# Designed miniproteins, single chains, continued (2): the designs that were tried, part 6

Each design is a single chain, and the fold is of that chain. pLDDT is the mean over its residues in the fold that is shown.

## One batch from the design tools (miniprotein)

Design m4176
Fold by ESMFold2-Fast:
Structure m4176 (fold): chain A 95 residues (1-95)
Amino acid sequence: SSELQQIIAELEKLREEARKKGDAGLAKLIDQAVATIRQGQQNPNDQAIILELEILRGMVLIRRGVAKLIGDEETAELADRVADLLDRAIALLKQ
């Protein structure tokens, strides 16, 4: 899907932003999400892949919550953007 390829490209840009900010944990979550989306493209309707992406999205949202608590608005905004892209990827892979 061209839309999934666009989502992957956007996630890869956000991964580099996370690395530049020194957030290795968020960068790793994005790397895992990209790999899982690519697996989903090759394995349509795989419920285990969809569940893995939902778990990764949950982890990103937890990181966002922590960032907000410590006043790191840049990391919180970055995590929100990642979570939105994962939500879109999950919706596409369910079709």
Scores: mean pLDDT 88

Design m4177
Fold by ESMFold2-Fast:
Structure m4177 (fold): chain A 81 residues (1-81)
Amino acid sequence: SREEAIKLIEEMFEKAKPSLSEEEAEKAEELVRLMIEGIRNGDSMEELRKKLMEFIDKIEDEATRTKLGIFAQEVLDELEK
């Protein structure tokens, strides 16, 4: 369900938070909001993936971009189970 997907996203973010810097956590929170909005709007997995990748590609800091890219992929993989 959409509520189960949102809960999963929130739980994965809370688990990731301790490994993030303050700046990385701020960008991760923006990414999480984008994920939740997509789920609530009824986006397909393909549409959601596209939106997340477009967001990540706009991150100028390479380390943050890499870390959030990994996080996004892990969330998408769990949502597809």
Scores: mean pLDDT 85

Design m4178
Fold by ESMFold2-Fast:
Structure m4178 (fold): chain A 80 residues (1-80)
Amino acid sequence: SEALEIIEELKKKIEEKTLTEEEFDEYALKLREATKDFPPEKQIKIIELLHEIKRAIEEKNYEEALKYLEKLREEVEEAL
């Protein structure tokens, strides 16, 4: 799944603390495109989780970012 591959790339960059806010926005856009055919309720949850991950990255709270990314992965897997 392209969506799961994007999530794995994000996880690696967050763990390595190499992810910029600009790169995050690019990954978020790609993930939203990869999940555009998901049910509307799943798309809303994905958007909300992406917002929480971005907030955590901006705060340099990488542990919280990884927790929200894991929840995002679970939501994507449930919709596949």
Scores: mean pLDDT 86

Design m4179
Fold by ESMFold2-Fast:
Structure m4179 (fold): chain A 55 residues (1-55)
Amino acid sequence: SELDKALELFKKAKKTLDELIAQHADNPDFVALLEEQKKMVDEAIKKLEEEKRKR
C-alpha cells in the first residue's frame, strides 16, 4: 500500500540521518540541523503508524 511505502521511505531516511550525524559529529551546527530533520521524520513515522492501525 501507499502507506507501507511511505513508512519504509521514512525509516530509510531516519537511518541515513543517523549515519550523517555519526559522520559529522565534529560539526555541531550541522548535527543540530540533522537532528531537527530526524525529529520531523520521527513525527511522520509516528503518524503513519497510527494511520496504519486504523486500516
Scores: mean pLDDT 83

Design m4180
Fold by ESMFold2-Fast:
Formats: structure tokens, C-alpha cells, sequence
Structure m4180 (fold): chain A 56 residues (1-56)
């Protein structure tokens, strides 16, 4: 996949592993996807999933 997807997946995995809070993983994923030129809808959906994985 593209490098921006790998970074987003890394945030989700870090949250699931307990290395990153759900809120931090969500914000990091959202902001990273927006900086990569993804839509607000995609960024929000990925951010919510990362936050949920971290227990937010």
C-alpha cells in the first residue's frame, strides 16, 4: 500500500498494543491522512477507528 496507509495502520496497531492512547492515535491518524491529501470523511473514519482501538 501507499506509505500514508502504512503510517495510519501503525497508529492503529500502536493503540491496540497499548503504546499510544486512543485519543492520540485518533488525532495522529486523522491529521496524517489530511496531510496526505485524503478527504475529511476518510480521515475522520480512520481516526475514529484508531481511537476506538485505543479505548477512546
Amino acid sequence: GASYLARAEAYIEAARAGRLSGDAAGAGTHNHLLSAGKSVEEAQAAGREAARAGGA
Scores: mean pLDDT 72

Design m4181
Fold by ESMFold2-Fast:
Structure m4181 (fold): chain A 74 residues (1-74)
Amino acid sequence: GMLTPEEAEDAYRAALGNIEKARQALAEGAKPSTVANLITAAGILYAALVISGDYERAEELRKKIREVQAEADA
C-alpha cells in the first residue's frame, strides 16, 4: 500500500483544507494560478488515496474537486 491508514487520514484532511482554501481564494478574487494550484494540490492527494485503495474518501474528494473547479470556471 502507498499510504498507512494514518497517512490516508492526513492526506484526506489536507485535501479538504486545500479545497476550502481554493474556495476562499476564489471568493477573495485571487489570481487564477493561486486557485488552480490549490485545486491541483487537492487532486494530488486524491490520487494518493486512490492508489492506497481508500475509494470512499477518494470519491468524496473527487466530487468536491469537481464542484470547486466548476465554481472557478464560472
Scores: mean pLDDT 85

Design m4182
Fold by ESMFold2-Fast:
Structure m4182 (fold): chain A 116 residues (1-116)
Amino acid sequence: GAAEEAGRAGEEGGRRAREGGDSVESAEKAGEGGKKGALEASKGGDEGGSGGATGASASGIGAAGATAGALMGEPGGETSEAAARSSGGGGERSGTPGGGRGGKKAAESTGEGGLK
């Protein structure tokens, strides 16, 4: 689900930054934040499906953005953080309960593209 993908993106971002970067502390915090946010969104579940999917997506993308910032400096972090905020808002307007596919795709895309 979206929460799982968001958490995975954050963890992978943190791991990659640790392996290749000098900002290991920032990368670890980014990964932890993404995972924690995804878990909290997951606990809310389908109860408010739109909110849960949106929260998970924004959380994971935010974590990935922080990681990118650690590796590439401020421009990378700012761009990914803006994407996370945009993705979070968009999920609520998807017209599908849980904004599920849109939010999930945003989190997946960040994991694949944001760290390359």
Scores: mean pLDDT 43

Design m4183
Fold by ESMFold2-Fast:
Structure m4183 (fold): chain A 90 residues (1-90)
Amino acid sequence: DEAAIEAAREKTIELLQTYAGLSREEAQELLDRAPPTVEGFLEVLVEAFPGLRIALEMLRRAAETGETELSEEEIREARKLEEELLKRKA
């Protein structure tokens, strides 16, 4: 569904702004180089920012085991920033 892909694209732009400190235009430029799929977006993020893969893996492990080098507070703060950006766009 194209609408779902567009929603994923917007979500990825917000993640890039939150975690990588990129501008809206810089985030869009990176995504324009990727296939318009969720998998394509993630692959470009990992390729451009290898540290993001580690962060995502740690987040996944925290959800499963409750243990990670990143604190739950840090993960929560990152999510809070993302939600704040979403509300600003809405």
Scores: mean pLDDT 64

Design m4184
Fold by ESMFold2-Fast:
Structure m4184 (fold): chain A 75 residues (1-75)
Amino acid sequence: DMDRAIRASQTLQDTLTQSSSTQTPQQAVQTGVQTARDAGLTDVTGSYDAEQQTLTVTGTLPSGLEVEASAPVPA
């Protein structure tokens, strides 16, 4: 449901924000992908956009609802 999607999105957002400040972009993406999978998301993808200096992780809940989280990486 929407409530579960919001909670999953917040958890993923917090994880990416913390990881992007303490890890390399590649490590932060891996951490985010693993967090999404552990939360029960499927079709999980993670990416780092070097032009925008932004990490993004997406996944799908069992309900079919998509979840997305992104965090900037320090320059």
Scores: mean pLDDT 78

Design m4185
Fold by ESMFold2-Fast:
Structure m4185 (fold): chain A 80 residues (1-80)
Amino acid sequence: SAAEEAKAQAILNEMLEKIKEIGKEYEAKLKAGEDEKEVLKKTAEKGIEVLREALSRMPASDTALRAQLEALIAETEAAK
């Protein structure tokens, strides 16, 4: 429904904003001279938490978006 689509879009927008913030934190920590492997691992863990939060809020009827989020979680886990 249009209402479920609007809810899904709002969840995706919130998720993308949080991921963008995490990306900025990653760059800032690297510029500060923190260990790249440690920063990458911690950043990936934060990203996975954001993705899992979005998935938990996603309408159960939106199987395509849920599948895409699950795939992105799996890819991010593999990148740690």
Scores: mean pLDDT 83

Design m4186
Fold by ESMFold2-Fast:
Structure m4186 (fold): chain A 85 residues (1-85)
Amino acid sequence: METFTGEVAGHPLTLPVGTKMSVDEALELLRRDLGLSDEEIEQLRELIKKTGKDKLSAGEIVTLLTELLTTDPELREQMRQEYLS
């Protein structure tokens, strides 16, 4: 399986590429690999709900994490354009 390896707001992250994850699978992976709190997981779930998507690509996950974990509006917009366009 091809993997995306990168960083979101200072957090290293490895995600599968070429397939989409369910919302629950993505949230469980992020809780495990990034050590996100239950509160942060619920905030991320709310962000995913706003997209209307039932499954997420690696790029979509990275964009949503950037929106959650950074206050830099330029970085958030760049990631959104790159992965959600």
Scores: mean pLDDT 68

Design m4187
Fold by ESMFold2-Fast:
Parts: C-alpha cells; sequence; structure tokens
Structure m4187 (fold): chain A 57 residues (1-57)
C-alpha cells in the first residue's frame, strides 16, 4: 500500500497525505467510480494507480 500511495501522490502532484485521503474516499465510493472520476479530470495514469491502491486496501 505504501508504494501505491507514493506512486499515486506523484501521479496527482499532491502530498502523500492527500493521496491517502483520496484512497479512503475511493474505498467509500468504490474503485470503479473513484477511478472514473480521476480519469474524467484527464489523468488516466492516476486513475489506474488509484484503482490498484483501493483494491489493495
Amino acid sequence: NEELIEELAKALGVSKENAEKGVEIGLSVGADRAAALVRRHGNEEAAEILREAIEAS
């Protein structure tokens, strides 16, 4: 999980703490929905990393 959170933080250009919060929110809304929201903001790489981080949690 730590490695995926670090990778997500880099892909989104945010702090590791904010990436962790993103994964927690993603867990509440579901991996597919969370990934779709990130992808709609134009960041497909971050969407895939977020999906993996949620599924690994």
Scores: mean pLDDT 79

Design m4188
Fold by ESMFold2-Fast:
Structure m4188 (fold): chain A 64 residues (1-64)
Amino acid sequence: MKALVETEGSGEAADAAGVTAAARGGEVLESTKNHTVSLASEEGARLAARAAEAKGGKARVTPL
């Protein structure tokens, strides 16, 4: 099942989330300096959220 992961905060957090989602076979749908929205598997989305939080950002995961 897929999930949407949205990050906000530092650019490092947004980048970390996008890279993690892509590494898990996901897609980056939207990217700005401090925001990334990615579509990934539920597990990929959770890993992307953790990567963003590790860089001091905030993340929200929405199951689809």
Scores: mean pLDDT 79

Design m4189
Fold by ESMFold2-Fast:
Structure m4189 (fold): chain A 64 residues (1-64)
Amino acid sequence: SMEDEFKELVEKFQKLIDEGYIPPEELLKALREAIENDDWEKVFEILKKMVELYEKGQLKKIEN
């Protein structure tokens, strides 16, 4: 279901943050804006994009 897919994306997102990976600032800003606007379709797309960047090894860990 869409709810199960959303929950899985949230769990994957939380895990990448816990592991010290930092999503792009623009995506974090867009995520916050989408949440404030109750735009759950956009929230889903942004989380999916962040997880895809993580899986492709395109996210950086915490910098000096």
Scores: mean pLDDT 80

Design m4190
Fold by ESMFold2-Fast:
Structure m4190 (fold): chain A 64 residues (1-64)
Amino acid sequence: MKFLIVYTASARERAEALAEEIKKAYPDAEITMVQVKNAQEALKKALEIKKKHPDVKVFVAFEP
């Protein structure tokens, strides 16, 4: 099962914690983490990947 976590620098620790929880629940999970400059870029990247690879579960982490 493939997971993508897109995050901003301020949310990096949250993104890393999420990746660890996913690995605990799904030991065979392939997790890709991508840092972007802001929340808008994170949402744009998540939507792009979801359209190209609908089998990938996408998460976005950023400060509100």
Scores: mean pLDDT 81

Design m4191
Fold by ESMFold2-Fast:
Structure m4191 (fold): chain A 75 residues (1-75)
Amino acid sequence: MSPAEELLAEFEALLRAGRLTAAAVERLIARMDTLPLQEAAFTLHRMVALAQADPRTPAELRARLAAAGERVFRE
């Protein structure tokens, strides 16, 4: 698997288990910064969409992911 696919799979597993935390979100965002810009932007866009669709995700974590996606998309 590519690093982007691995990170998305980890995110989906955490979301499915109800274990998405602020610490996990920050760790995933930090790893996105190490990926090629286009892969990071695509992966973050998918993570934001999945988090926004899940009512169990705290609003603050959804906002944090959306902010990270905006930053990557603009660069």
Scores: mean pLDDT 78

Design m4192
Fold by ESMFold2-Fast:
Structure m4192 (fold): chain A 55 residues (1-55)
Amino acid sequence: AAAPKEVTVEFTAVGPGVTRTFKKTVKVNEETGARTPPLAMDAKEGETVTAKELE
């Protein structure tokens, strides 16, 4: 593959009090399939973080 692809990843943090959703663009190396940066949302004990790639 000649050019890196970009995918949009939606992060949702659900915890007591509030739900937050963020979208980030992640680069994908087409030859290896590696995604950068590996996003780790800071999750507190009461929170569930979900990552979903958007088409």
Scores: mean pLDDT 64

Design m4193
Fold by ESMFold2-Fast:
Structure m4193 (fold): chain A 103 residues (1-103)
Amino acid sequence: DSFLDKLSQEELEELLKANQRIIALLQEILDKEASVEETIAALEALKKELEKEIKNPSVRALVTGMIDNLIDGIKENPEKQREILQSAIDKLQETNEEIEKKL
């Protein structure tokens, strides 16, 4: 019933792993109270790493698009960085719960 229903088991597994890595980075950024510049640099580095590791082009596009949207959101509203990152963690955790139910 969601876009996840259109993904294969392999795509769901890659998306789950990618989301877990993004969540871990966002939690680290929040814990260390990283600057906007440090946050953007960390997200760009993770995007570059995931672009090389993700084999499924549909999953790669979804994951890189998510990171780009986070970077753009922070650049437009740097004062809301904490809120943007926490919202992203919450949404990714919800998505991962849905993926785990399908695996």
Scores: mean pLDDT 89

Design m4194
Fold by ESMFold2-Fast:
Structure m4194 (fold): chain A 89 residues (1-89)
Amino acid sequence: MMKDKLLQDLVNLIEELSKQELTDTRKFALISSIMYMQRLIGEEYVTREELATLTQKDIQELAERSKKAENIPQFLMIVREIVNKRLEE
């Protein structure tokens, strides 16, 4: 069973990042956090290179949608969907 508190901490971080300009440092922090979550569950949903394509708008959508995620796999599925939409552009 996934730790809901760890997911909530990440959701809170994403919400804070969504309110700020998406600098390289903030984007790196977000990417590193998502990669860490994938490592914890032992499953890769997205690559670092795919996450690097995300824009401020994508992070804002992630912040809103991730509030509904109940566990880490659900959160990573939302990330995968946002990445897929970005890569179709």
Scores: mean pLDDT 80

Design m4195
Fold by ESMFold2-Fast:
Structure m4195 (fold): chain A 100 residues (1-100)
Amino acid sequence: ALELVESGGGRFLAGSSVRLSIVVSNAGEGEVEFSWYLNRERLDLSPSSPRHGRFTVSQSGNTAYLQMQNLREEDSGLYEAQARRANEVAWGAGVELVVE
């Protein structure tokens, strides 16, 4: 099974910046693909999203990052990442973000 380690989350003031990270800690073959979710829905970073330009997803090897800039109260919620490597799928435990 994929073993995932998460960091980030907590309480932040509106206008703050934070980075969430998740890493697949166990060895294996194949590239890891990550998908980010907010409140059980796929995180939309398309040009029409209010998070476009403020939120950026990136990956370095087995680590994925969600960089969040200029946080708003509407960004509060449960952030989860799904990792997939070949036929293995695992969900991170999730990190709660509260923006006030």
Scores: mean pLDDT 84

Design m4196
Fold by ESMFold2-Fast:
Structure m4196 (fold): chain A 90 residues (1-90)
Amino acid sequence: MEEKLKKLLEKIAEIVLEFIKNKEEPEVVIEKVEEAIKEYGVPEEFAKRILELLKKEVPKVREYLESLDPEKQEELRKEFEKAYAKGLAK
């Protein structure tokens, strides 16, 4: 269970990084996460919790990013890229 959850969270982090880098629509992010949840067989209650959180937060994050100065948007992208690279390296 714990190992499957860790892999799912790593996949979600990858999906979120792509969302930040490519300015993907929230719907695309949600679909990718739903597919990952199905792949890893996480308990339904936990899956619903993650999806509810993402459905609420992803649109807000998108709106927040669009409200930021271009310089600040670039800074956030670099931070997520750096975090992802460190995760992959380890």
Scores: mean pLDDT 67

Design m4197
Fold by ESMFold2-Fast:
Structure m4197 (fold): chain A 84 residues (1-84)
Amino acid sequence: SKAAALRAFIASLSTREKAILMAFVTGKFSLPEEDFRLAARVIYELLRILELPVSMDTLKRLFPYMSEENREKLLGLLLEIEAS
C-alpha cells in the first residue's frame, strides 16, 4: 500500500533528510543551494512513492507553507531529475 511504502521511505531517511522534509512541510527553513539540490532528490522519491506528477499544483498541495520562489526552484530541480 502507499501508506506502507511511505512509512518504509521515511524510516530509510537519514536524520539530515528527515530534517529537510520537516523544513519543507513546516515552511520554516532557509537552505543553501547545495542542500536544496539534495532536498530535491528526497522530494522526487517521495513523489514517485505517492505516484504524484512533477507539477506546480502537486508542490502547492504537498508544501502549502513553502514560498513561491522556493516552489519554482524546487520544480526546476525536480524536472531536471525527471529528464535524466
Scores: mean pLDDT 78

Design m4198
Fold by ESMFold2-Fast:
Structure m4198 (fold): chain A 93 residues (1-93)
Amino acid sequence: ELSEEELEKLEEIAKKIEELIKEKVEKEGLSPEKAQFIEQVAVALLAVDLGLISEEQLKESIEKLAKKLGLSDEEVEKIKKIAKEIVEEAKKK
């Protein structure tokens, strides 16, 4: 579990991630399913940065979700790149 300070920082970053995804959905016309997957990957990337999960657990989680959504490996890599960019933008402050 996260400390109260880590939870507060996580909440701020999560709000920024949500705002950035909403902007990208409105501007680029992303499907709700793809937007949700980007959000889940972004949150999981943040969890790795905080030491809550390993990179191996992240990879397994992404593979499981991608299989459920019927996404190709190429689409998964594109979504991972987008999610990473969103997390980096959310962390800039």
Scores: mean pLDDT 76

Design m4199
Fold by ESMFold2-Fast:
Structure m4199 (fold): chain A 79 residues (1-79)
Amino acid sequence: GVGVVLYDARGRQVGRASGGRDTPLVTVIRRALAASGVPVQMISRVVVGYVGVADSAVRDAVARAGLPAGVKVDLVDLS
């Protein structure tokens, strides 16, 4: 499974979503963005909790979801 939490530049949690093992990570990130109600440019940090996913796949999914390249990505392996 995978969980995503989005934070703004002030450290406020603005969105979250989760998905099963077969849900594409990009889809989970986009669901969190849709739930946030804020412009994507206001997202400064993404926390991704995951099981059995490569770090490169997480970074690629963040880029594909339309988050800024400079966004801080924190990966939490829940295995």
Scores: mean pLDDT 78

Design m4200
Fold by ESMFold2-Fast:
Structure m4200 (fold): chain A 79 residues (1-79)
Amino acid sequence: YHGPEHILLENSEKLVQETKDIILSSKSLSEEQKKKLIKELDDEFNKLKNLLSTGNVDPSVYTEAQNNLNKLIEKAKKL
C-alpha cells in the first residue's frame, strides 16, 4: 500500500475510534442519537478507505475526504 495514504488511514482510524468512545460515553445523548452519529462516522471513514483503494487519486481528493471526516469529529465533540 502507499506509505503516506496508509499513515493517513491509520490516523483516521484512531480519530474515528476516539470519537466513537466520546459518543458512547456521553450521558446527554440518547441511544438513537449515538447510533446515528456512529453511522455517519463509519460512512465518512468508508469513503476515505474507498478513495485509498482506487489508485491514481489526486492528493487534494484525500484532503477533502479527511476534512469531511474531521468536520464530523468536531461536531461529535461539541455534543
Scores: mean pLDDT 74

Design m4201
Fold by ESMFold2-Fast:
Structure m4201 (fold): chain A 68 residues (1-68)
Amino acid sequence: MAAKREEAVKKLQEELGLSREQAEKALDIAQESNGDVELAVEKLQTELGLSREQALQAIEIADEYGLI
């Protein structure tokens, strides 16, 4: 799990321009809200300043790495 999380953090930094700390926070939000995509989007927009499209991309990255 830790190795997959690290790869997802790196992907979020490359695709969305997030810092390491912001990418880790984005994954936490996605994991905590994986059954509620709208809540995850809202939190990603509020906490990280992401657009709706960027927030959805962050959720997709978390899913691709098996974190949700």
Scores: mean pLDDT 79

Design m4202
Fold by ESMFold2-Fast:
Parts: sequence; C-alpha cells; structure tokens
Structure m4202 (fold): chain A 110 residues (1-110)
Amino acid sequence: SKEKELLKKLIEIVDRMLELIREAYSANDEQLDKLIEEFERIADEVEKLAKESTNKKIQEYAKQIADLARAAVDALRLMKTENRTVADFLLRYIEKQLEELKKKLEEMLK
C-alpha cells in the first residue's frame, strides 16, 4: 500500500538522521556544514512526503521529523559558533525523539 511505502521511507529517513547526528559528535566545522545541508534537504524531503499522505497520524509524524531536522540544523550551527556543550545536549535530545518516533512508525507498519 502507498501508506506502508511512505512509512518505510520515513523510517529510512529517521535512521539516516540518527546516523548523521552520531557523525556530528566528532565532526569538524567543514563536516558540520555538510551535515547542515543534509538536514535541510531531509526537512524538505519529509515535508514533500507528508503531502503524499491523507493519513493525519502519518502527516503528524512527518511534521515532527521535519521539525527535528530543522532543530538539528540549529544545534549544528550552535556547535560551530557558540556553545558546544549546549549543542551536544540538544543533539542528544533530538536523537532520543527520533528513536521514539521510529518506534511509533514501526508500530504503524505492523
């Protein structure tokens, strides 16, 4: 079904976001710039995928994923310029929220 394919794509995106966050903890400024561009692309991709669904719950989870991608951009920018400790706490919070969203998406796929 189109909904199951969309759920699988959202799960793949969440897994990619989790991997990118784990890379961010050891990233230099050049690598952080590339991660920022990737999260901006992910936010746009997820917003487009959300429009393909008429299911309110899928739209809600997709919005949360896009919001977390934009929050990751803000945290990565903070990591470059201001307070790396605060940025680390924000990224860990985003990681936890993504892991919880993944479980919810996987439950819908059953």
Scores: mean pLDDT 88

Design m4203
Fold by ESMFold2-Fast:
Structure m4203 (fold): chain A 92 residues (1-92)
Amino acid sequence: MYRIEVRAYKGNTLAVSTVSSETMEDALAETREILEQFKKIGVDEIEVTVTAPTEEDARAMAEGVKKEMEALGFKLVSEEVSGNTAVLRFEA
């Protein structure tokens, strides 16, 4: 199973959304919709945690998230990969 948790910050407000899917493609597609909504809200910072069945899949999912965030105009400020989990932090 592929899991993505999105934590979005705007001032003192935190919103959390979690996506779980049987495929990486579906997890990334649903996450893209969530990220587009947070961009429209005008959030300041987003943290994305991806968890996948393998380390390779986690890295591939992290690359997908980075591409979507770059397309939305966010800047990557940190990336940490540990086993089958990757944590990405972005600023608007």
Scores: mean pLDDT 86

Design m4204
Fold by ESMFold2-Fast:
Order: structure tokens, then sequence, then C-alpha cells
Structure m4204 (fold): chain A 92 residues (1-92)
């Protein structure tokens, strides 16, 4: 559980610091894979949300839509923060 939290924090920081939207989408998808493998239904739903946002991020980037890129990236950040909060609450 704690190891999963650290992996998600690393992914969150990498997404925040990545200037390349495609790299951010790839990191988000990798984090979603880890969440899905947890077997927790709440984390599986968050994984689905992150994957959908990663797809939106790539589509916005390919379309040359900087506002769409910013929205999708922020959505992935928020979903990862929610996953971290959920896991930390379970550790209490």
Amino acid sequence: MEELVEQLRAALEAIRNSPDPRTAAEIGEAAADVLEQSGDPELKELAKTIRELAEQLRAAYDAGDPEGVARAKQGMIEALEKAIEYLEEKLK
C-alpha cells in the first residue's frame, strides 16, 4: 500500500514537471495500470478516468488545442491526487 502511494506521487510529480503532453499521457496510463492491478474497485474507477483523460490529452495535443491539453493534464493530476488521498485514508 505505502509503495503504491510512493509510485503515484512519483507519477504525479513527473506529470506536473513534464513539458511534453504525450509523455504526461504515457505516465498517466502507466499509473492507471498500477491502480487497476490493485484489485480495489475505487482505484479501478480512477484508473478508467485517468486513461480517458490521457486519451483526451493526446487528442488535444494532436489537434493543437493548448486549452484542451491544460484541462486534460489538470484532470489527470486531480484524479491521481484523489487516488493518493483514498489510499492514505485507508492507511489510517
Scores: mean pLDDT 84

Design m4205
Fold by ESMFold2-Fast:
Parts: sequence; structure tokens; C-alpha cells
Structure m4205 (fold): chain A 93 residues (1-93)
Amino acid sequence: MESAKEGLDEGAEELSSEIPDPATQEKVKKEFEKIKETLEKLAKGEISPEEALEEIEKHMKEIVEAVADDPELKEKAEIMGKAILDAAEAFAE
């Protein structure tokens, strides 16, 4: 999970830096912080894998919707979301 959190932080900064609107950029950064908090709770056993997947999916949906007007950013967000969910599912097993 530590390497996954580092990758998430780097990916979140890269995606956020490509967002022209400062308010949308701040919203996307906050949603990624929520995902990071969820992954930390999952790693500590403070939440169930099912709860973690639901929270991650919810926050990734908010990120995708926030960048939906930019097809390139939307595609990047969807790819990142799938990678994060796949990593969380692998940890759940």
C-alpha cells in the first residue's frame, strides 16, 4: 500500500496540474486525498475491503465527472480509477 499511495499522489498531481480551472483542480485534489485516506484505513484494517471499494469508486466518479468536459483528462481519470480499484481489490484478497 505505501508504493500504491506514492503512485496515487504522483498521478493525482500530474492529472490535477493539467486542469485549467483552479476550482476544479482543488476539487480533484481533495477527492484524491479522500481515496488516499481510504487506502490508509484499508491497510490498517480500520474498514472492510467492501467499504474501501465503495468509497474509492464514489471519489473516482466525482473526479471523472469533474473533468468530463475534457476527453483526454476524462480518459486519464478513468484509467487511473481502474488501476486504483484493481489495487484495492488485490489487497482485499
Scores: mean pLDDT 77

Design m4206
Fold by ESMFold2-Fast:
Structure m4206 (fold): chain A 63 residues (1-63)
Amino acid sequence: MDAQRQQLQNQIAQLEAEIRRLERELAEMRAAGGDPRKILDIEIEIGVRRLEIGVQRLVLSRL
């Protein structure tokens, strides 16, 4: 059980780091007046990673 808990915590930390990176890219693109469609793509990518964190946290809460 501890190994599974640690693995999930590591996965959550990785996803959080990826979200922070994407949020920086999104902020830079918005500041530059970038393509709205590309902005939407990054927003979707952030949303998918947040959903993954939600699933991992649910699994953790049941361990």
Scores: mean pLDDT 84

Design m4207
Fold by ESMFold2-Fast:
Order: sequence, then C-alpha cells, then structure tokens
Structure m4207 (fold): chain A 93 residues (1-93)
Amino acid sequence: GRVAKTPEAQEAVKLGERAIELALEAMEIDPSLVPRAIGAALQGIGAITLAELADHSDVSEEVREKLLKEAVETGRLALEHAEEVLEEAKKRA
C-alpha cells in the first residue's frame, strides 16, 4: 500500500507506532494495566489509520489536510497516554 509521504503522515505513523510499543511494554511489566494500555494502543492505531485515510484516492486536498492534522494530534495524545501507563507500570515493578 502507498503510505502518504508527507512529513505529517510520517510523524503520525511514527508517534502511533511508538505509542503501541510503549503500551505493549507496560502490559508485559504489569498485566493489571492491560485495559488502560489497550486505550493507548488503540489511539496509536487510530493515528496510523487517519494517516492512511489521508492517502485515499477520493480524498480532497482540504479533507487530506484535516485528516493529517487529526492523525498527528491523535498520535501525540496516544504517545502521552502510553508514556503515562508505562511510567505507572515501572513504579509498580
């Protein structure tokens, strides 16, 4: 598949992938945090999905710009959430 090669799409995917990695690390440290870590992982998946939707053939330039902005913001929130869950897991270990 063709991923959008814009800096915003690349940033959103990188943020989402990192959030998923940190959420999974938190789950392995403290399995009791799995429900909370799932929330962060789903936000990360959402950021990646929004970036992919921006590359859809039927998407106008205006809609693409809005999707990319939402993708980056979702990725930033996902990473913050994942970092918070991981920090809590480390304090319990």
Scores: mean pLDDT 85

Design m4208
Fold by ESMFold2-Fast:
Structure m4208 (fold): chain A 87 residues (1-87)
Amino acid sequence: SMAEEEELFELAREVVERILKEAGLEFDPEELERQIREFVAAATESQRELLKLVHRIVKEGLSEEEMLRLFAEKRGLPEEELERAIA
């Protein structure tokens, strides 16, 4: 739906703008919006899920442990396997 595409666009925009800003890269806001909208329109389900994970990492400033938990959850790993991975 258009509502889902707009939500995904906002997630992608926040991720890309933050990465570019932190990297000190200049960008044209109009061209950036166009490219992000094209990406969102063509995005696969796997790309949508990856974008949501990256957005959460960028937006929330997750710790290494929290990032590992988030990725383990998406991969279906149990908490005990996650504890072994970080030990």
Scores: mean pLDDT 68

Design m4209
Fold by ESMFold2-Fast:
Structure m4209 (fold): chain A 110 residues (1-110)
Amino acid sequence: SFRERLEKDYEEMKKAVENGDYEKAAEIASKYLPLLGFMQAYATEEDKELLVKLLEMAGYYYYFKEGNKQAAADLFKQAADIYESLGETEKAEEYRKKALELAPNDERIK
């Protein structure tokens, strides 16, 4: 199924990041960028775990492929907001901190 392929690609992307293979990580993530806008508009509570993975993938793409720390920070901030909506306060704080580390002077993230 589509979800099974996305979960497999997500795990492969995470392994590529761990191995320092940022080109491979960005290539895997690039496949899912067109889906992000759709999922942000239509995601239900059951889809929010999938939406967070898409936001992480997009964040890694913009950071590693385009060198765009601001776009990556914005995406990780959005992931933090989703974790907060799910009641996962500690994960929300961790992703907000990650966003601030990438864009330390962005008042919109604070």
Scores: mean pLDDT 82

Design m4210
Fold by ESMFold2-Fast:
Structure m4210 (fold): chain A 78 residues (1-78)
Amino acid sequence: EKEKQIEADVYLALAEILVVETKNALSKGIYDEETKRMAEKAIELARKALELSTDPENRAVAEQVIKEAEEILKKIEK
């Protein structure tokens, strides 16, 4: 289904952007509520991409995004 694949691709791209932004914030010593929300949103979007995509490459990237965002959240919660 082409529409679900496009939605999955969009969710995955947004999740990747949010992970990059949160990593950049952490590298600058920024551990605020906005950074936490961005990491939480990245997990949510990557999970939606996993539900919509059957493509193994997209699924692997989404799983990596979730893992990285979870690691970021653990650092913020310290």
Scores: mean pLDDT 81

